# Designed miniproteins, single chains: the designs that were tried, part 54

Each design is a single chain, and the fold is of that chain. pLDDT is the mean over its residues in the fold that is shown.

## One batch from the design tools (miniprotein)

Design m1861
Fold by ESMFold2-Fast:
Structure m1861 (fold): chain A 64 residues (1-64)
Amino acid sequence: MSPKQKKQKAVEEAEKIAREAKAAGVTPSVGQIAETLRLEADDAGVKLSPGEIKKEAKKIYDKL
């Protein structure tokens, strides 16, 4: 997989986890989504900058 594909996989997994948390009655904060995204990126083998993680986490939060 390309780095871009690994990033998209990590973002999609973080969004799924955030939506599941909201469905369970707890809306995650941007910071909690950022932590999840960091772990998913590490699992996917892609390095994201702190700024990129924050930007993507905010996008996920805005969709909840």
Scores: mean pLDDT 81

Design m1862
Fold by ESMFold2-Fast:
Structure m1862 (fold): chain A 133 residues (1-133)
Amino acid sequence: SFEELLEEILKEVSELVEKLKKTKSKEERLKLLEEAQKTYHPIAWYAVLLALARKGVISREDLRRLLSFLSDETQDALWDDIQAGKPPEEIFEKYLKNEVEARLDALGIKLSDEQMIELFKEAYEHALKELEK
């Protein structure tokens, strides 16, 4: 069900944040994030990545390297919108929706636009809270 998928994504967010908190260097954190991209649900991974950017745990340049599918101009706009505290649903639709949809398609997962937006919003807000602990 959608509720079971949401619970699974929130659990993955908590797990990834916990692993990141145990890293001892910036280099170790970035390596963990790159490896996690292959194993975690795309929505959980992007939610954690953007929450790290919002909280200043990763730099503008780190985000640019991890989101290499975006043009430099788009990456600058994304960073500015994150730091301005734009709503997660707006950030997702504007910058991430097409890439997340493509990754979910590759995994054989079919979600509606509304479902993807809701899952990302909940995951992002949860990641921000987990980073405060």
Scores: mean pLDDT 89

Design m1863
Fold by ESMFold2-Fast:
Structure m1863 (fold): chain A 90 residues (1-90)
Amino acid sequence: SIKEDALKDIENYKKLLEEVKQRADEAIAQGNLEALERIKRFLNVMKEELEILKTALADDPEVVKKYQELIDEINKMIEEIDKRIAELRA
């Protein structure tokens, strides 16, 4: 079903975000500007995809909430990356 597929996609995105978070934290610690810019680009693409999926499934509040939680986590990661990029470019 559409809902079962969405819940499976949410689990897959959550696992992917955990891996991306580890890579982002490493890049922040190392001051790796190129890695930070690549990770930010990847996160923005993922965020756009999640916004489309959230809109497509807007009639299911449980699914909408789970997509929003993923989007909120991406926004936090982007904020941390942007802060670090600004420090490295100063």
Scores: mean pLDDT 89

Design m1864
Fold by ESMFold2-Fast:
Structure m1864 (fold): chain A 61 residues (1-61)
Amino acid sequence: GPLPLTPEQEKRNLEIVKIVNEALKNLTPHEIGLIIQRILAENPDASVEEIKKKIEEYIKS
């Protein structure tokens, strides 16, 4: 199960889940997971907006 999260971390994760749900219209869960892992590997402090933009770029490609 998930580790105990701060309220800020929990809100961030919920926003990421919303982005994932939108991306599921065009990508598989596995593809979305790999994209997010890549973004976070390049920038661990990536904002929700940065993650959203990167996923949108992949969908447009």
Scores: mean pLDDT 74

Design m1865
Fold by ESMFold2-Fast:
Structure m1865 (fold): chain A 73 residues (1-73)
Amino acid sequence: MSSRDVARAFLIAVEVARATPDREEAIRRAGELAEKELGPEAGPLARASAQAYFDQPEAVDALAALVRPTVES
């Protein structure tokens, strides 16, 4: 995967985790959405990122704010 695809998988996972209060459902949905948009290699990365959000939401939100401009430009 490219560094941009890694960043996109992370951001997809963060947005899914923010919208989904159930941890297991958020991890599942993040993996599915990342795989649909970026291919099967993105699933594990998005699942790990969603898990990280539930463990450290403030730190992950801060990182997402820094990463988002590099992907959306």
Scores: mean pLDDT 82

Design m1866
Fold by ESMFold2-Fast:
Structure m1866 (fold): chain A 72 residues (1-72)
Amino acid sequence: EVDRSDASLASKNPAAIEKALNNPVNDPKEVIEQVEKELKQLEEMWDALTEEEKKALEEVKKLVEKEKKKLA
């Protein structure tokens, strides 16, 4: 399906981020900060993203927003 050349977007899968946040070894704040950095880079190319990529990005943004409120 999605070629590995877009692995950075595939790694933004909400389920993968949720799994990272649920791992007690990880600091949730650091995970969220890392994801936010990558989201900013993807937003710069928003107009070039496919409909599927945009939906995945929106889901990730919602997840990050909820987790930030939970931590702050």
Scores: mean pLDDT 66

Design m1867
Fold by ESMFold2-Fast:
Structure m1867 (fold): chain A 80 residues (1-80)
Amino acid sequence: MSPVQQLVLKQLEYLEKELRSRGDFETAEKVRKKREEILRNLDKLSDLEVVERYYEVYKEVQDSLDKNNLPLINIPNLPP
């Protein structure tokens, strides 16, 4: 597992935990399932593809929060 893959998985775990702490169990479960899907396919994914999948999940979470007028989750940028 590459450092980039490890960071993406860790970041998705943090995102899931933050959503659960806010009571957004539906979005948290969605993030958890996406993280599990990435984890199962790690050997088939490049670092770029893993980052792109992370970005898609992040956008979906931000859109969900915006739709419900909730504050955005501040996630640190992934290293280059």
Scores: mean pLDDT 77

Design m1868
Fold by ESMFold2-Fast:
Structure m1868 (fold): chain A 76 residues (1-76)
Amino acid sequence: MGTVTIDDKEMTLDEAEKKAKELLKDLKIVYSGIFDSLEEALKAAEEIAKLVDKPIKVYISKLKDGRYYVAVGTEK
């Protein structure tokens, strides 16, 4: 399983997407999504991890509306 970074500091979707791109700059973002709970976000990341046979890096951030942004990066 790859590394998972969770950022519980509330931010806008634009800020979350920018931070994900900066954190995953050397990786290809293969998945992104928004979920109503951290549990759903983690479950989605785990399902993507099962489908990817390469090392992955996952970024999850809390949005100001209480939802969670997920981005999954893998080697290019």
Scores: mean pLDDT 79

Design m1869
Fold by ESMFold2-Fast:
Structure m1869 (fold): chain A 74 residues (1-74)
Amino acid sequence: GAMDVSKLTLEQVTELLSKGVLDEDDLENLVALLEKAGVAATPETVLEALVAFAQEKGIGVFDYESLAKALLSA
């Protein structure tokens, strides 16, 4: 679904995970990326990584699909 990733909060990330909005493959790839960087995969670090990716790639409002594809290809 369309979502403004740059405005996501830690609470919203945990809610999205619990609702299954973040795909299992998206989560696994993000966790693998964090582990390769030597960072523990927590809801806080997942949120920080999502926001950082959105900012670095210039992903704007409603570009969640593009962000997810970028995470999957990283």
Scores: mean pLDDT 54

Design m1870
Fold by ESMFold2-Fast:
Structure m1870 (fold): chain A 81 residues (1-81)
Amino acid sequence: SIEALDEPTLSERQLQLIREAERYFREAVRLRPDDHEFHRRVLGEMLELVRNAVRTGDLSDLERALELAREALERAREELA
């Protein structure tokens, strides 16, 4: 049952990548709070990558999620320039 799924034991590196991605994405949202459609799309893609990484154990999906978060932050910063 999905309601009874235990939280997976993630490596320190996996947790670090997730936390960094979350930090960059939160900053992007802070800088451009009105960009709702873009943020919703990016968050959705990041969540799919995190779910896949949890299922497979691959770091590549978490690294891609971090890259998406960084791109969102860069976009937000450039739109303020």
Scores: mean pLDDT 77

Design m1871
Fold by ESMFold2-Fast:
Structure m1871 (fold): chain A 75 residues (1-75)
Amino acid sequence: GDEIKTFKVTIRNPKDVELVVTKLKQEGFKVKVVNDTTLYVKGPLQKFLSLPDDLKNLIKEVELLEEELPDEEFN
């Protein structure tokens, strides 16, 4: 099965945060907005690695977290 992971995502341009959040939610990810450049994203690892290049180009950095955030953090 596809392993569920939590990622810390840094966005290149704060202006794109709403677009990135919308696109990630459309792909089935849970998203928590920390600030205008930082998101926590939870979902399947393989799906995250296969995100469209246009969406990947809006992302500056991705960090895989050692610990899964609970679903309550995203609701």
Scores: mean pLDDT 83

Design m1872
Fold by ESMFold2-Fast:
Structure m1872 (fold): chain A 87 residues (1-87)
Amino acid sequence: KKEKIRKLLEEMAKIVEEAARKSKNPEHREKLLEQAKILREASENPTKENVERGIEAAGEAITTLRNEGLDEEAARVGELARELVRL
């Protein structure tokens, strides 16, 4: 169960980090890097509190990804977050 939680958080972090690297908008890039950091921290130390923060960060990342027109990446993060909530 913990390994599955870590994997989902890490996959979300990777998607958000890749979007940040490709972003030409510095404000969006900063926000995405902040969310990715929270997701990575939760992946490395998946306490209930860190997982909850990770889910919130995923929601914020989805908003920023949609604002960038990255609808597929936003949908994928949403799928992973939903799977995490069901664990």
Scores: mean pLDDT 87

Design m1873
Fold by ESMFold2-Fast:
Structure m1873 (fold): chain A 68 residues (1-68)
Amino acid sequence: NEAAEYAKKGLEAAKKGDYEAATKYGALASQKATVPEAARYAEFGAVAAASGDAELAVKYLEKAIEAA
């Protein structure tokens, strides 16, 4: 599942404080998601990362992986 792989990369980036990579991979996870709920959580994670909120980005990217 390509969406889950991108969400996982985004999650690892967010945990490392790499907001640019977390935003990029969260957006890709949302774009590639076939499950609407997973797409929505990945988008929320990307927005959180873009805003510098690593804790919220981690939370939503974990939910995106779980929903996929």
Scores: mean pLDDT 86

Design m1874
Fold by ESMFold2-Fast:
Structure m1874 (fold): chain A 76 residues (1-76)
Amino acid sequence: LTPEERVEFARGAVAYYEENREALLAEISRQDPRSRAAGELLLAALEEAGRLLETDPERAARLVEEGYRRAAALVA
């Protein structure tokens, strides 16, 4: 992926989270403890990335990527 493609992915992921924040939090609260912890890590990364997208989009993209990687590792 190019840096531009990575930023576009992050924008999409953040937009989905911002549009569905309450529903996603409710779904995560119903999961088992490991899946809930993974979901909480991912949502925290998306929340922070949303704050960075306008000022530092490449950092936001990295934060989203790290959030997905860490969440995946918890449920592997």
Scores: mean pLDDT 84

Design m1875
Fold by ESMFold2-Fast:
Structure m1875 (fold): chain A 77 residues (1-77)
Amino acid sequence: MMDIMRDIITMIAQGVSMADFDAWAAAMKATSSPAQQQLIDHMIDMIRQGVSIADIGRAARQRAIDLGLVDDTPYRV
C-alpha cells in the first residue's frame, strides 16, 4: 500500500532506468491486488511523462486514497 509508493519514490531518487521500473512493476503486479496494480500503472505512467518526484508522490498518495488502499480517505463528493 504506502510501501508501494515509497518503493517507487526511492527508485526514482536512486535514478533507476525506465526498464528497471517496468521490471519492478511487473514483479509487484504479479503479487498485487487490482487496486494496487492500478496505483503501480498510474505511477509508472507519471514517470514516463517525466513528472517530478514530489508531484509523483502527491499524485500516488491521492490515487491510493481514491482506490481505498489507505485508511485516511477524504470523503469528497
Scores: mean pLDDT 69

Design m1876
Fold by ESMFold2-Fast:
Structure m1876 (fold): chain A 82 residues (1-82)
Amino acid sequence: SKALQAAIDKLKSLNPIVTDYELKILKEAVKLIEEGNDEEVLKLAKELLDQGLYDVVEAIVAGAEAVGKYDLAEKIRKLLKE
């Protein structure tokens, strides 16, 4: 999957020590992106931000952009607020 490859590459670029948990959650987010479930992606991104997993949320943005979902990517970036 183009979305999954872009998301994994981004996560590894931000954090070379990726946990199994972070990878599992990233794969779930990419699945939701590919299914067109934008509402659940935004909900998951908010939950991950509450956990302090900023790197995983940035990786989700890269996955969305890789498949042309720029509106979804922009909504997630607004949640990051820098």
Scores: mean pLDDT 85

Design m1877
Fold by ESMFold2-Fast:
Structure m1877 (fold): chain A 87 residues (1-87)
Amino acid sequence: MISKEEALELVEEAAERLAKAKTAEEMSQVIHDLLVRLAEGGASEELLNRVMRAGLHGLHLWQRTGDIEAAIELFLREVREALEEAE
């Protein structure tokens, strides 16, 4: 199974890519790549579901505000919280 440290490294790599994202489509591509890499690393179904939910929350915020930076910040905050709570 993926370690918390390995998962955090993948999230920080995704955060660097997301900092350069200008559209919801670019954000979605980074989130998808992160999910694939986490799954390949042996992340639990619970962690993968929490990352998917964080992505949906970010997209919902984007739809309401048009603010891609706020959507990315919300996504990363929720994903980091999920990793901290993981067993």
Scores: mean pLDDT 83

Design m1878
Fold by ESMFold2-Fast:
Structure m1878 (fold): chain A 89 residues (1-89)
Amino acid sequence: GRSATLRAIGRILRMIGMLYDLENFELSLEEKKKMAEEAVALVRELAEDPSVPESLLEEAKRLALEIAEFLREEDPEYAERLKREVESL
């Protein structure tokens, strides 16, 4: 429904903001990890709601995977763990 769609769009916009921050600012590894964990939690929230359109859930998953990839150079095991968590949702 409209409420679930708007909530999903809001979560997607938040993750787009996270990607902007990762691309434009020098963040600590701890800050990047907190951001990636939050992105995974947002995807999990959307995955638990069957009224969320599948296309928006897939877009949210894609964004969370991109966020996790920013960690790969500094912590490849952590990045892979987050990727597996998102892909399991």
Scores: mean pLDDT 88

Design m1879
Fold by ESMFold2-Fast:
Structure m1879 (fold): chain A 74 residues (1-74)
Amino acid sequence: SPMDAKNDALEAEFRGLLVDTRRRLFAAKSEAERKGILEDTIGRLRELLKEMTDPHFRALVETAIASAEAELAS
């Protein structure tokens, strides 16, 4: 269905965002750059969460936000 296609696309976007964030964090040359990457990632994850309806995927995104917020607090 069109909704299943949208859910698959959102999950792929979520997975891509996590991969890109990890790559950006490994390339970061300063604490300020690292924090900026984490803040950007949290914002993008919150935007994805607004469009996700599946409770399992919502829980995964919420866990990713919590992990990024914990790293930002370090």
Scores: mean pLDDT 86

Design m1880
Fold by ESMFold2-Fast:
Structure m1880 (fold): chain A 138 residues (1-138)
Amino acid sequence: SELDAKTKAAIEAARKTENAEEVVKLIRDAHDNVKTALALAETGIDLARTEGPEAAEPSFERAVRAASGAVDNLRKALELAPEAKPELSALARTAAELLDKQAAAAQAVGDELGSEIVRKAADALRGQAADFRSLADS
């Protein structure tokens, strides 16, 4: 996947920095948190359609927390390894694009169901995508 490719590039760039071991760990934790956020958002969308919006809420809340954790991991990686900024920024942009796609899917489901719970989840995921873009552009 593009996420895996950008993660690999960021890890290779991080290996050349003074804080290589710590930065590589932060990048791996960010990758795992993004994958977790995407999977939980997909689970939330499925639960909203099959069991209703209230059943979906915990999955969306966990998705947003995982995404927030990934933003924090990449922010710390950028602070420790500014030399790896191009690769870390590319990873952040890819994470933002993937979260925006899940936010758009959640928004569509929220609109179909007339659900404020699902629409608020979409807004929260879009907010995390914006935080990733902010890191990439800083």
Scores: mean pLDDT 93

Design m1881
Fold by ESMFold2-Fast:
Structure m1881 (fold): chain A 87 residues (1-87)
Amino acid sequence: DEELKLKEKLEKEKLEKKRKEIAEYIAAKLDAIALEFITDLLYKRRILEPEKVEEYLAVAERTKREQTPELVEETLRLIEEGERLLR
């Protein structure tokens, strides 16, 4: 049955695509949480100015909601910057 084979192939491709989307979504959420943690640490150690704390937290919050490539990239950039400041 040609229809059964096509259906199985489409379902497999759909599952693989969904697994990738879920993995990317979870990664973006974890990156945002990491940024919040680093920002809190920078704030408590008085390394980061209050205005910058608000900026970092706003990026993390937006990344949790939207997961756009641009927001994920900015989140990762701020994590790298924060880690450098903690050293």
Scores: mean pLDDT 82

Design m1882
Fold by ESMFold2-Fast:
Parts: C-alpha cells; structure tokens; sequence
Structure m1882 (fold): chain A 86 residues (1-86)
C-alpha cells in the first residue's frame, strides 16, 4: 500500500516538473489517492483521477499517463481490500 502511494506521488511530481501546465492534474491525482486512503467513495474518486490522467496523456507523455493509471489502479485495489478487512 504505502510503496504504491509513494511511487504515485513521485510520478505525479515528475509530471508537474516536466510541464507546469499539468500541475493541477498532478495535484488532482494526489488528492484522488489521498481520498481513497481516507475511505471516500471509490467510484467518484476513480472517475476524477481518470480524467486527470487523460489530461496528462495529452499534455506530457502517454507513457507517464499509463504508469500513473497503473498506480491509481493498484491504490484502488488496496483501498477495496482495506475496506473489506474492516
């Protein structure tokens, strides 16, 4: 869990560093991850995160967008497991 969160934050920071216009999208991805960890509604948070990732794909790099997508997917899987273990 923690390792995927740290990796996702680092990648989001890299995206913002490559193109400052993508900084709001990078912040949206980080906020989506934080909301998943806090137990927010997964379906709402996933939709917002996906929109930000598609903007990264257009502005910065398809490769970085795919890496972010995989990390968000992993964070979502871990959040679902944590909710089930309650």
Amino acid sequence: MEEYLEKAYRLADEVAALDPRAQPQAETVKNAIDALVEGADISVVEGVGRAAIEAVRKLVSPELAEQLSELIREATRNAIKAAEEK
Scores: mean pLDDT 74

Design m1883
Fold by ESMFold2-Fast:
Order: C-alpha cells, then sequence, then structure tokens
Structure m1883 (fold): chain A 105 residues (1-105)
C-alpha cells in the first residue's frame, strides 16, 4: 500500500542518517530531484532540493529543515500520483530528505 511505502521510506531515511552527513544526503536528494524533474516535469522538487543543499552549505539549520520538509511533502504527493518508475525515485527522495532532518536534529 502507499501507506506502507511511505513508512518504509521514512525508516530508510532514519538508517541513512546514521551513515551519511547531512551534506552528503542533501547532495543525493538533489541528484534524485533532478532525475524526477526530467521524468515528471515537476520543477518544485528541484527547487526545494536546491534550497536544501544551499541552506546546508550556508550552515542555516532552520532553512535546511524547512526545505527538507517541503521536499518530503512533494515526494509524498509524487508517490501517490506518479508512474511506478517515478514513484520509486520519489520514495528514494523522501528517504534522503528524511535522513537530512534526522541528521540535523
Amino acid sequence: SISERLQEAVKRGEELSKVYSAEELAEKALELAKELTRKTGNKEVLDAAQKLVDAIKAGDKEAAKRAARVLIGLSEELIKTSSPEARELAEELLAYAQGVLERLD
């Protein structure tokens, strides 16, 4: 189910936060957002992922948390509305964005 896929993506993000830095997680989120934008035409995920990377590089934890939450919300909508291939990318993007939030706490 969609609910089970969302829960698994969140859990994966928590696990990723134990291994990778916030910057590494955000850079991977940006890479996934670029691929999602190419497949779906949705530029909002790219804009949110870029803001996340920029905020982390600036050391702005609050801006980074806001950008990560926007990216999580956009990813959740794409998981519900996209083709299977785009859905898998959106699940990965959700996991990396969640991983950033966990790492910043």
Scores: mean pLDDT 88

Design m1884
Fold by ESMFold2-Fast:
Structure m1884 (fold): chain A 85 residues (1-85)
Amino acid sequence: MEEREKLLEELNETIKKLVELYKEAMARGDTETARELLELAVRLSQQMIKLQRSKDPEELKRIMEEAKKLLKEAEETIARYEEEL
């Protein structure tokens, strides 16, 4: 329960950050970076939905593992973008 709630918060925070950076990339004319950020935000949003909807403990465990993997990928992408900006 606690771990799932924490993961949902992290997903939500990361999605918001990706959207803000997407706006900055678009304003800069960096369409490739903007596309990467938007794709990650969509993927994280899908994992958040699956995490909220799943009632099977085994399926939930797999969804949580995939969500953590995507979070790490998104955090690395955010760090690269913030370094450039």
Scores: mean pLDDT 81

Design m1885
Fold by ESMFold2-Fast:
Structure m1885 (fold): chain A 59 residues (1-59)
Amino acid sequence: STVDVLVSLFETLTDEAAKLDFLSRVGPRYVEALRERLAGKISDEVLAEGEARARARPL
């Protein structure tokens, strides 16, 4: 699935700035599903900021 591909790509990232940038670019359609899949694998602060930025970028 698209979400599984996005999770795999995210897991190749090595620093929190790159992870935040990736989440911000995913867009609102997938960011919620990604946040659920990544819960506990990265800080909640980075996930929340990434989701907020993704939702601010319309299609």
Scores: mean pLDDT 73

Design m1886
Fold by ESMFold2-Fast:
Structure m1886 (fold): chain A 105 residues (1-105)
Amino acid sequence: STMLENIKVMVERLKELLAKGSVRDITLAQFLYIAISGEIDVQLRQSKTQEERDKFLEQVAEVFEEVGLENLAKKIREIIASKPKTADEASDKITEALKETLKEL
């Protein structure tokens, strides 16, 4: 999926900016974090079923795993296993997991 490839590119760039650590790099990382979270939120809200949301989140977890964010991929899979009832619940949990991971990088 082109959208998943775009998320992967954004996540790789996010890691690079956080590693560089200047004020400018941190500001750019915040914009990428918002963009990544927004893309995930939009796709979750456009999904009509829990099965579609679960499939999409599994693909997102695979992207994070491929770029070396294995702990974040694990957290996403734990969110899938918790079976969030709504797109809002899923999106909120994913946003919290992303925010926590960024604090640890």
Scores: mean pLDDT 82

Design m1887
Fold by ESMFold2-Fast:
Structure m1887 (fold): chain A 63 residues (1-63)
Amino acid sequence: GAEEELLQERARRFMEEYAETLITKLGYESAEAIEVDRSTLELRYTKDGKTFVETFRVRALEA
């Protein structure tokens, strides 16, 4: 429903802004937000040659 779409949009925007912050303010080599499925987002980021992946559940972001 509409609330599920708003939750997904909010989570996506949050992750995109966080990825941008890692690059622009914290000096990470790369950062990207990836939509794995309707309820799961991954943040992939690289710093000093090391790559990290964090997994977030969209519904958990509003809990």
Scores: mean pLDDT 71

Design m1888
Fold by ESMFold2-Fast:
Structure m1888 (fold): chain A 64 residues (1-64)
Amino acid sequence: MEERERKRREVLRLLVEAGPAGVTIDQLAEKLGLSKEEVERIVAELEADGRVRRTPDGRYVLAP
C-alpha cells in the first residue's frame, strides 16, 4: 500500500539522519506526527525485514 510504504520510507530517512545514536519510538512519533502504536507497527515490520534493529538501550538504528 502506497501510504504504508511512504511511512516506512520516512522512518528509514529519520534513522539515517540520527545515525548510530538511533531514535526512540517517542521521537519517531513526534517527528512524523504518528501515534506510538503506529510507529511501533512500522518499526516491527522494518525489523522483521532486517532493515532496522533495536539497540541495548531501547533505541532503533539501521541494520548493518
Scores: mean pLDDT 80

Design m1889
Fold by ESMFold2-Fast:
Structure m1889 (fold): chain A 81 residues (1-81)
Amino acid sequence: SSAVEEAERLLEELKRALEAEDRLAALIHMGQLYRLAMEHSKDKEKVRELAEKAEEALFAGDDEAALRHAEQIVELLKESQ
């Protein structure tokens, strides 16, 4: 679906922002992914939980954890089709 394609694009932009150490871009793309997932996911509570964990990881500088949680949000969106 177009929502999954956009989510995958946002995940790639998040990865690139983290590689570039662009914290503001990473937060923006994470927020965009959260909004998209909240609109299209059947499990909005799990999306909220994963997004909170991803943002906590970003603020802690744990980029690997942030990416893992963002990837889980994208997978949850794929399951919601």
Scores: mean pLDDT 87

Design m1890
Fold by ESMFold2-Fast:
Structure m1890 (fold): chain A 80 residues (1-80)
Amino acid sequence: LPPEAQALLDRLRAAVAARDAAAASAAFGEYLKRFRPHEGWSDEQLLAGARLAIERGGRLIANPRDRVEAVAADIAALAR
């Protein structure tokens, strides 16, 4: 991952550890806005990059509107 993307994922990890769903959602939202469209990543490519962990806290995502939101939950599991 690019260093800036990694910094946002590290922020997401810290927010999950602190149980701050708003901060975690904001960090991943920023990651998607800056890197996914800019890099042209598909949901499958995000899954390939994020499959190191599985998230059990549905509190992080208000509503599953996109498969990318499911990836946010998987990335949040990096905190474990």
Scores: mean pLDDT 53

Design m1891
Fold by ESMFold2-Fast:
Structure m1891 (fold): chain A 82 residues (1-82)
Amino acid sequence: MEITPTPEFKALLKEVGITEDKVTLGEAISAVLEYAVRRGLGDFETNVIDARGTPLGRVLGVDRFDASDIDALREALLKVAE
């Protein structure tokens, strides 16, 4: 499944090297996780990403999420990209 990122999400994707107008859900999920790692937002002991007050949290509409919950990430991304 391909999605068209919102302008805010496209800016985050560019920070991890993705510049295409459309991306797959798998690429979008991988990019979100890579962004969180690069920005130091992840707790690697619990797999929780704290995006509160960050551009990632604003894009996804969530404060914290479990990096291993791919279904929750997929649902969040489908709400912010068409």
Scores: mean pLDDT 76

Design m1892
Fold by ESMFold2-Fast:
Order: C-alpha cells, then sequence, then structure tokens
Structure m1892 (fold): chain A 74 residues (1-74)
C-alpha cells in the first residue's frame, strides 16, 4: 500500500467514526423521545455492521435527515 492510500484510508475511517458518533447521538435522542424500538433497531444495525454496511447506514441516515427537513419545510 502506498503512503497516499494509507492516509486516505485513515481519513475515511475517521469520517466514518465521526458519522457513527452522530448516529449514536440520534439513538440517544430516540430513546429520550420514547421511540425505544426504533432506537434499538438502529443500535443493533450499527453494532453488527461491517465497514460497507456502516457506510450504507450513514447514507440512509443522511437521506432520512434530508427527507425529514423537507417534510418540516412543508
Amino acid sequence: MTERSQRLEEALNQAIDDMVAEIKREIEQLEKEGKVDEANALKQRLESANRDEKIRLIWEYILDRAFERRKAAL
């Protein structure tokens, strides 16, 4: 592996970790709102997810947030 590839891998892993932390905050918020089933489902998906699945979950989270913001704007 080249030095550039290693740095890109580290940067991507850091970005994934940051987004995972954001999703964990969303899980805590869902628990506080009494949406325990939704919080538990998301938590289980996150805990069992491999790297590719985490990237997909992050994309789903971003899209869900975008749709909720559009729905709130209506």
Scores: mean pLDDT 73

Design m1893
Fold by ESMFold2-Fast:
Structure m1893 (fold): chain A 94 residues (1-94)
Amino acid sequence: SDEEIKKKVEEILKETLEKLSKVLDEKTYNAVKHAIDKTLEEMKKEKDIEKALRTALTTLRLIRHELLKQGQEEGAKIAEEAIERLKEIYKEYK
């Protein structure tokens, strides 16, 4: 089920990128995409699923914070929705 959990997180992050592509400018979107792609690569290498989930949550929280700082309220809301979905996965895993 660790592989299944990682796949669910990957799907949430990819869906989040698709939603963000519709509301963010290209420059901001590309920065967010690079951060998420790096996080996905780190998760593939991480053997501890709790650490992998924490890494994904940390990345999304940083993205949300940066989007709020830029006044990107719709993008920040999309990131917050992804954070809540990951929190539910984290609760179900424990």
Scores: mean pLDDT 85

Design m1894
Fold by ESMFold2-Fast:
Structure m1894 (fold): chain A 56 residues (1-56)
Amino acid sequence: MADEAEVRRLLDDILAGRDVGAAYAGLGAMYQEAKAEGDEAGLRRLRELMDEAGVP
């Protein structure tokens, strides 16, 4: 499930340099799940959170 709190934790880990590879893998899994379900709101939320955090 694309949980905003989990996404924010993963983005914080990336920004802090903590286990960056695992954090990106987690974000990628959430993205693929939302895309497979056709969850455009979930995809938009992921982009929004990444943009807020400054992660491309």
Scores: mean pLDDT 77

Design m1895
Fold by ESMFold2-Fast:
Structure m1895 (fold): chain A 100 residues (1-100)
Amino acid sequence: SMEEEYEKAKKTLEEILKEADEEEKEIYRAFLEGDQEKIAEYVEKLFGEKAVPNPNLSELERELGALAALVAYLESKGGRGEEARKALEIVLYYERLKRA
């Protein structure tokens, strides 16, 4: 079921976070905490563009943004990026489905 796939995807992302090095954890934390200066630096590094601060993000939006940033970094690094991306896409899809 979709719920089973969602739980598996969440577990995969949790395992990736648990195994994350200090730099990966710093990127995740910056987005999770809404550190606008660090977010701008990481967005410029990963996407080559200027970030516009959004202080009105919900806690869930910050958590999903933090996971997306970590996944983008892993993809740029050549690590577990493909596995992390697939897991993130499942989580994002199911979170959207719950709100529809």
Scores: mean pLDDT 75

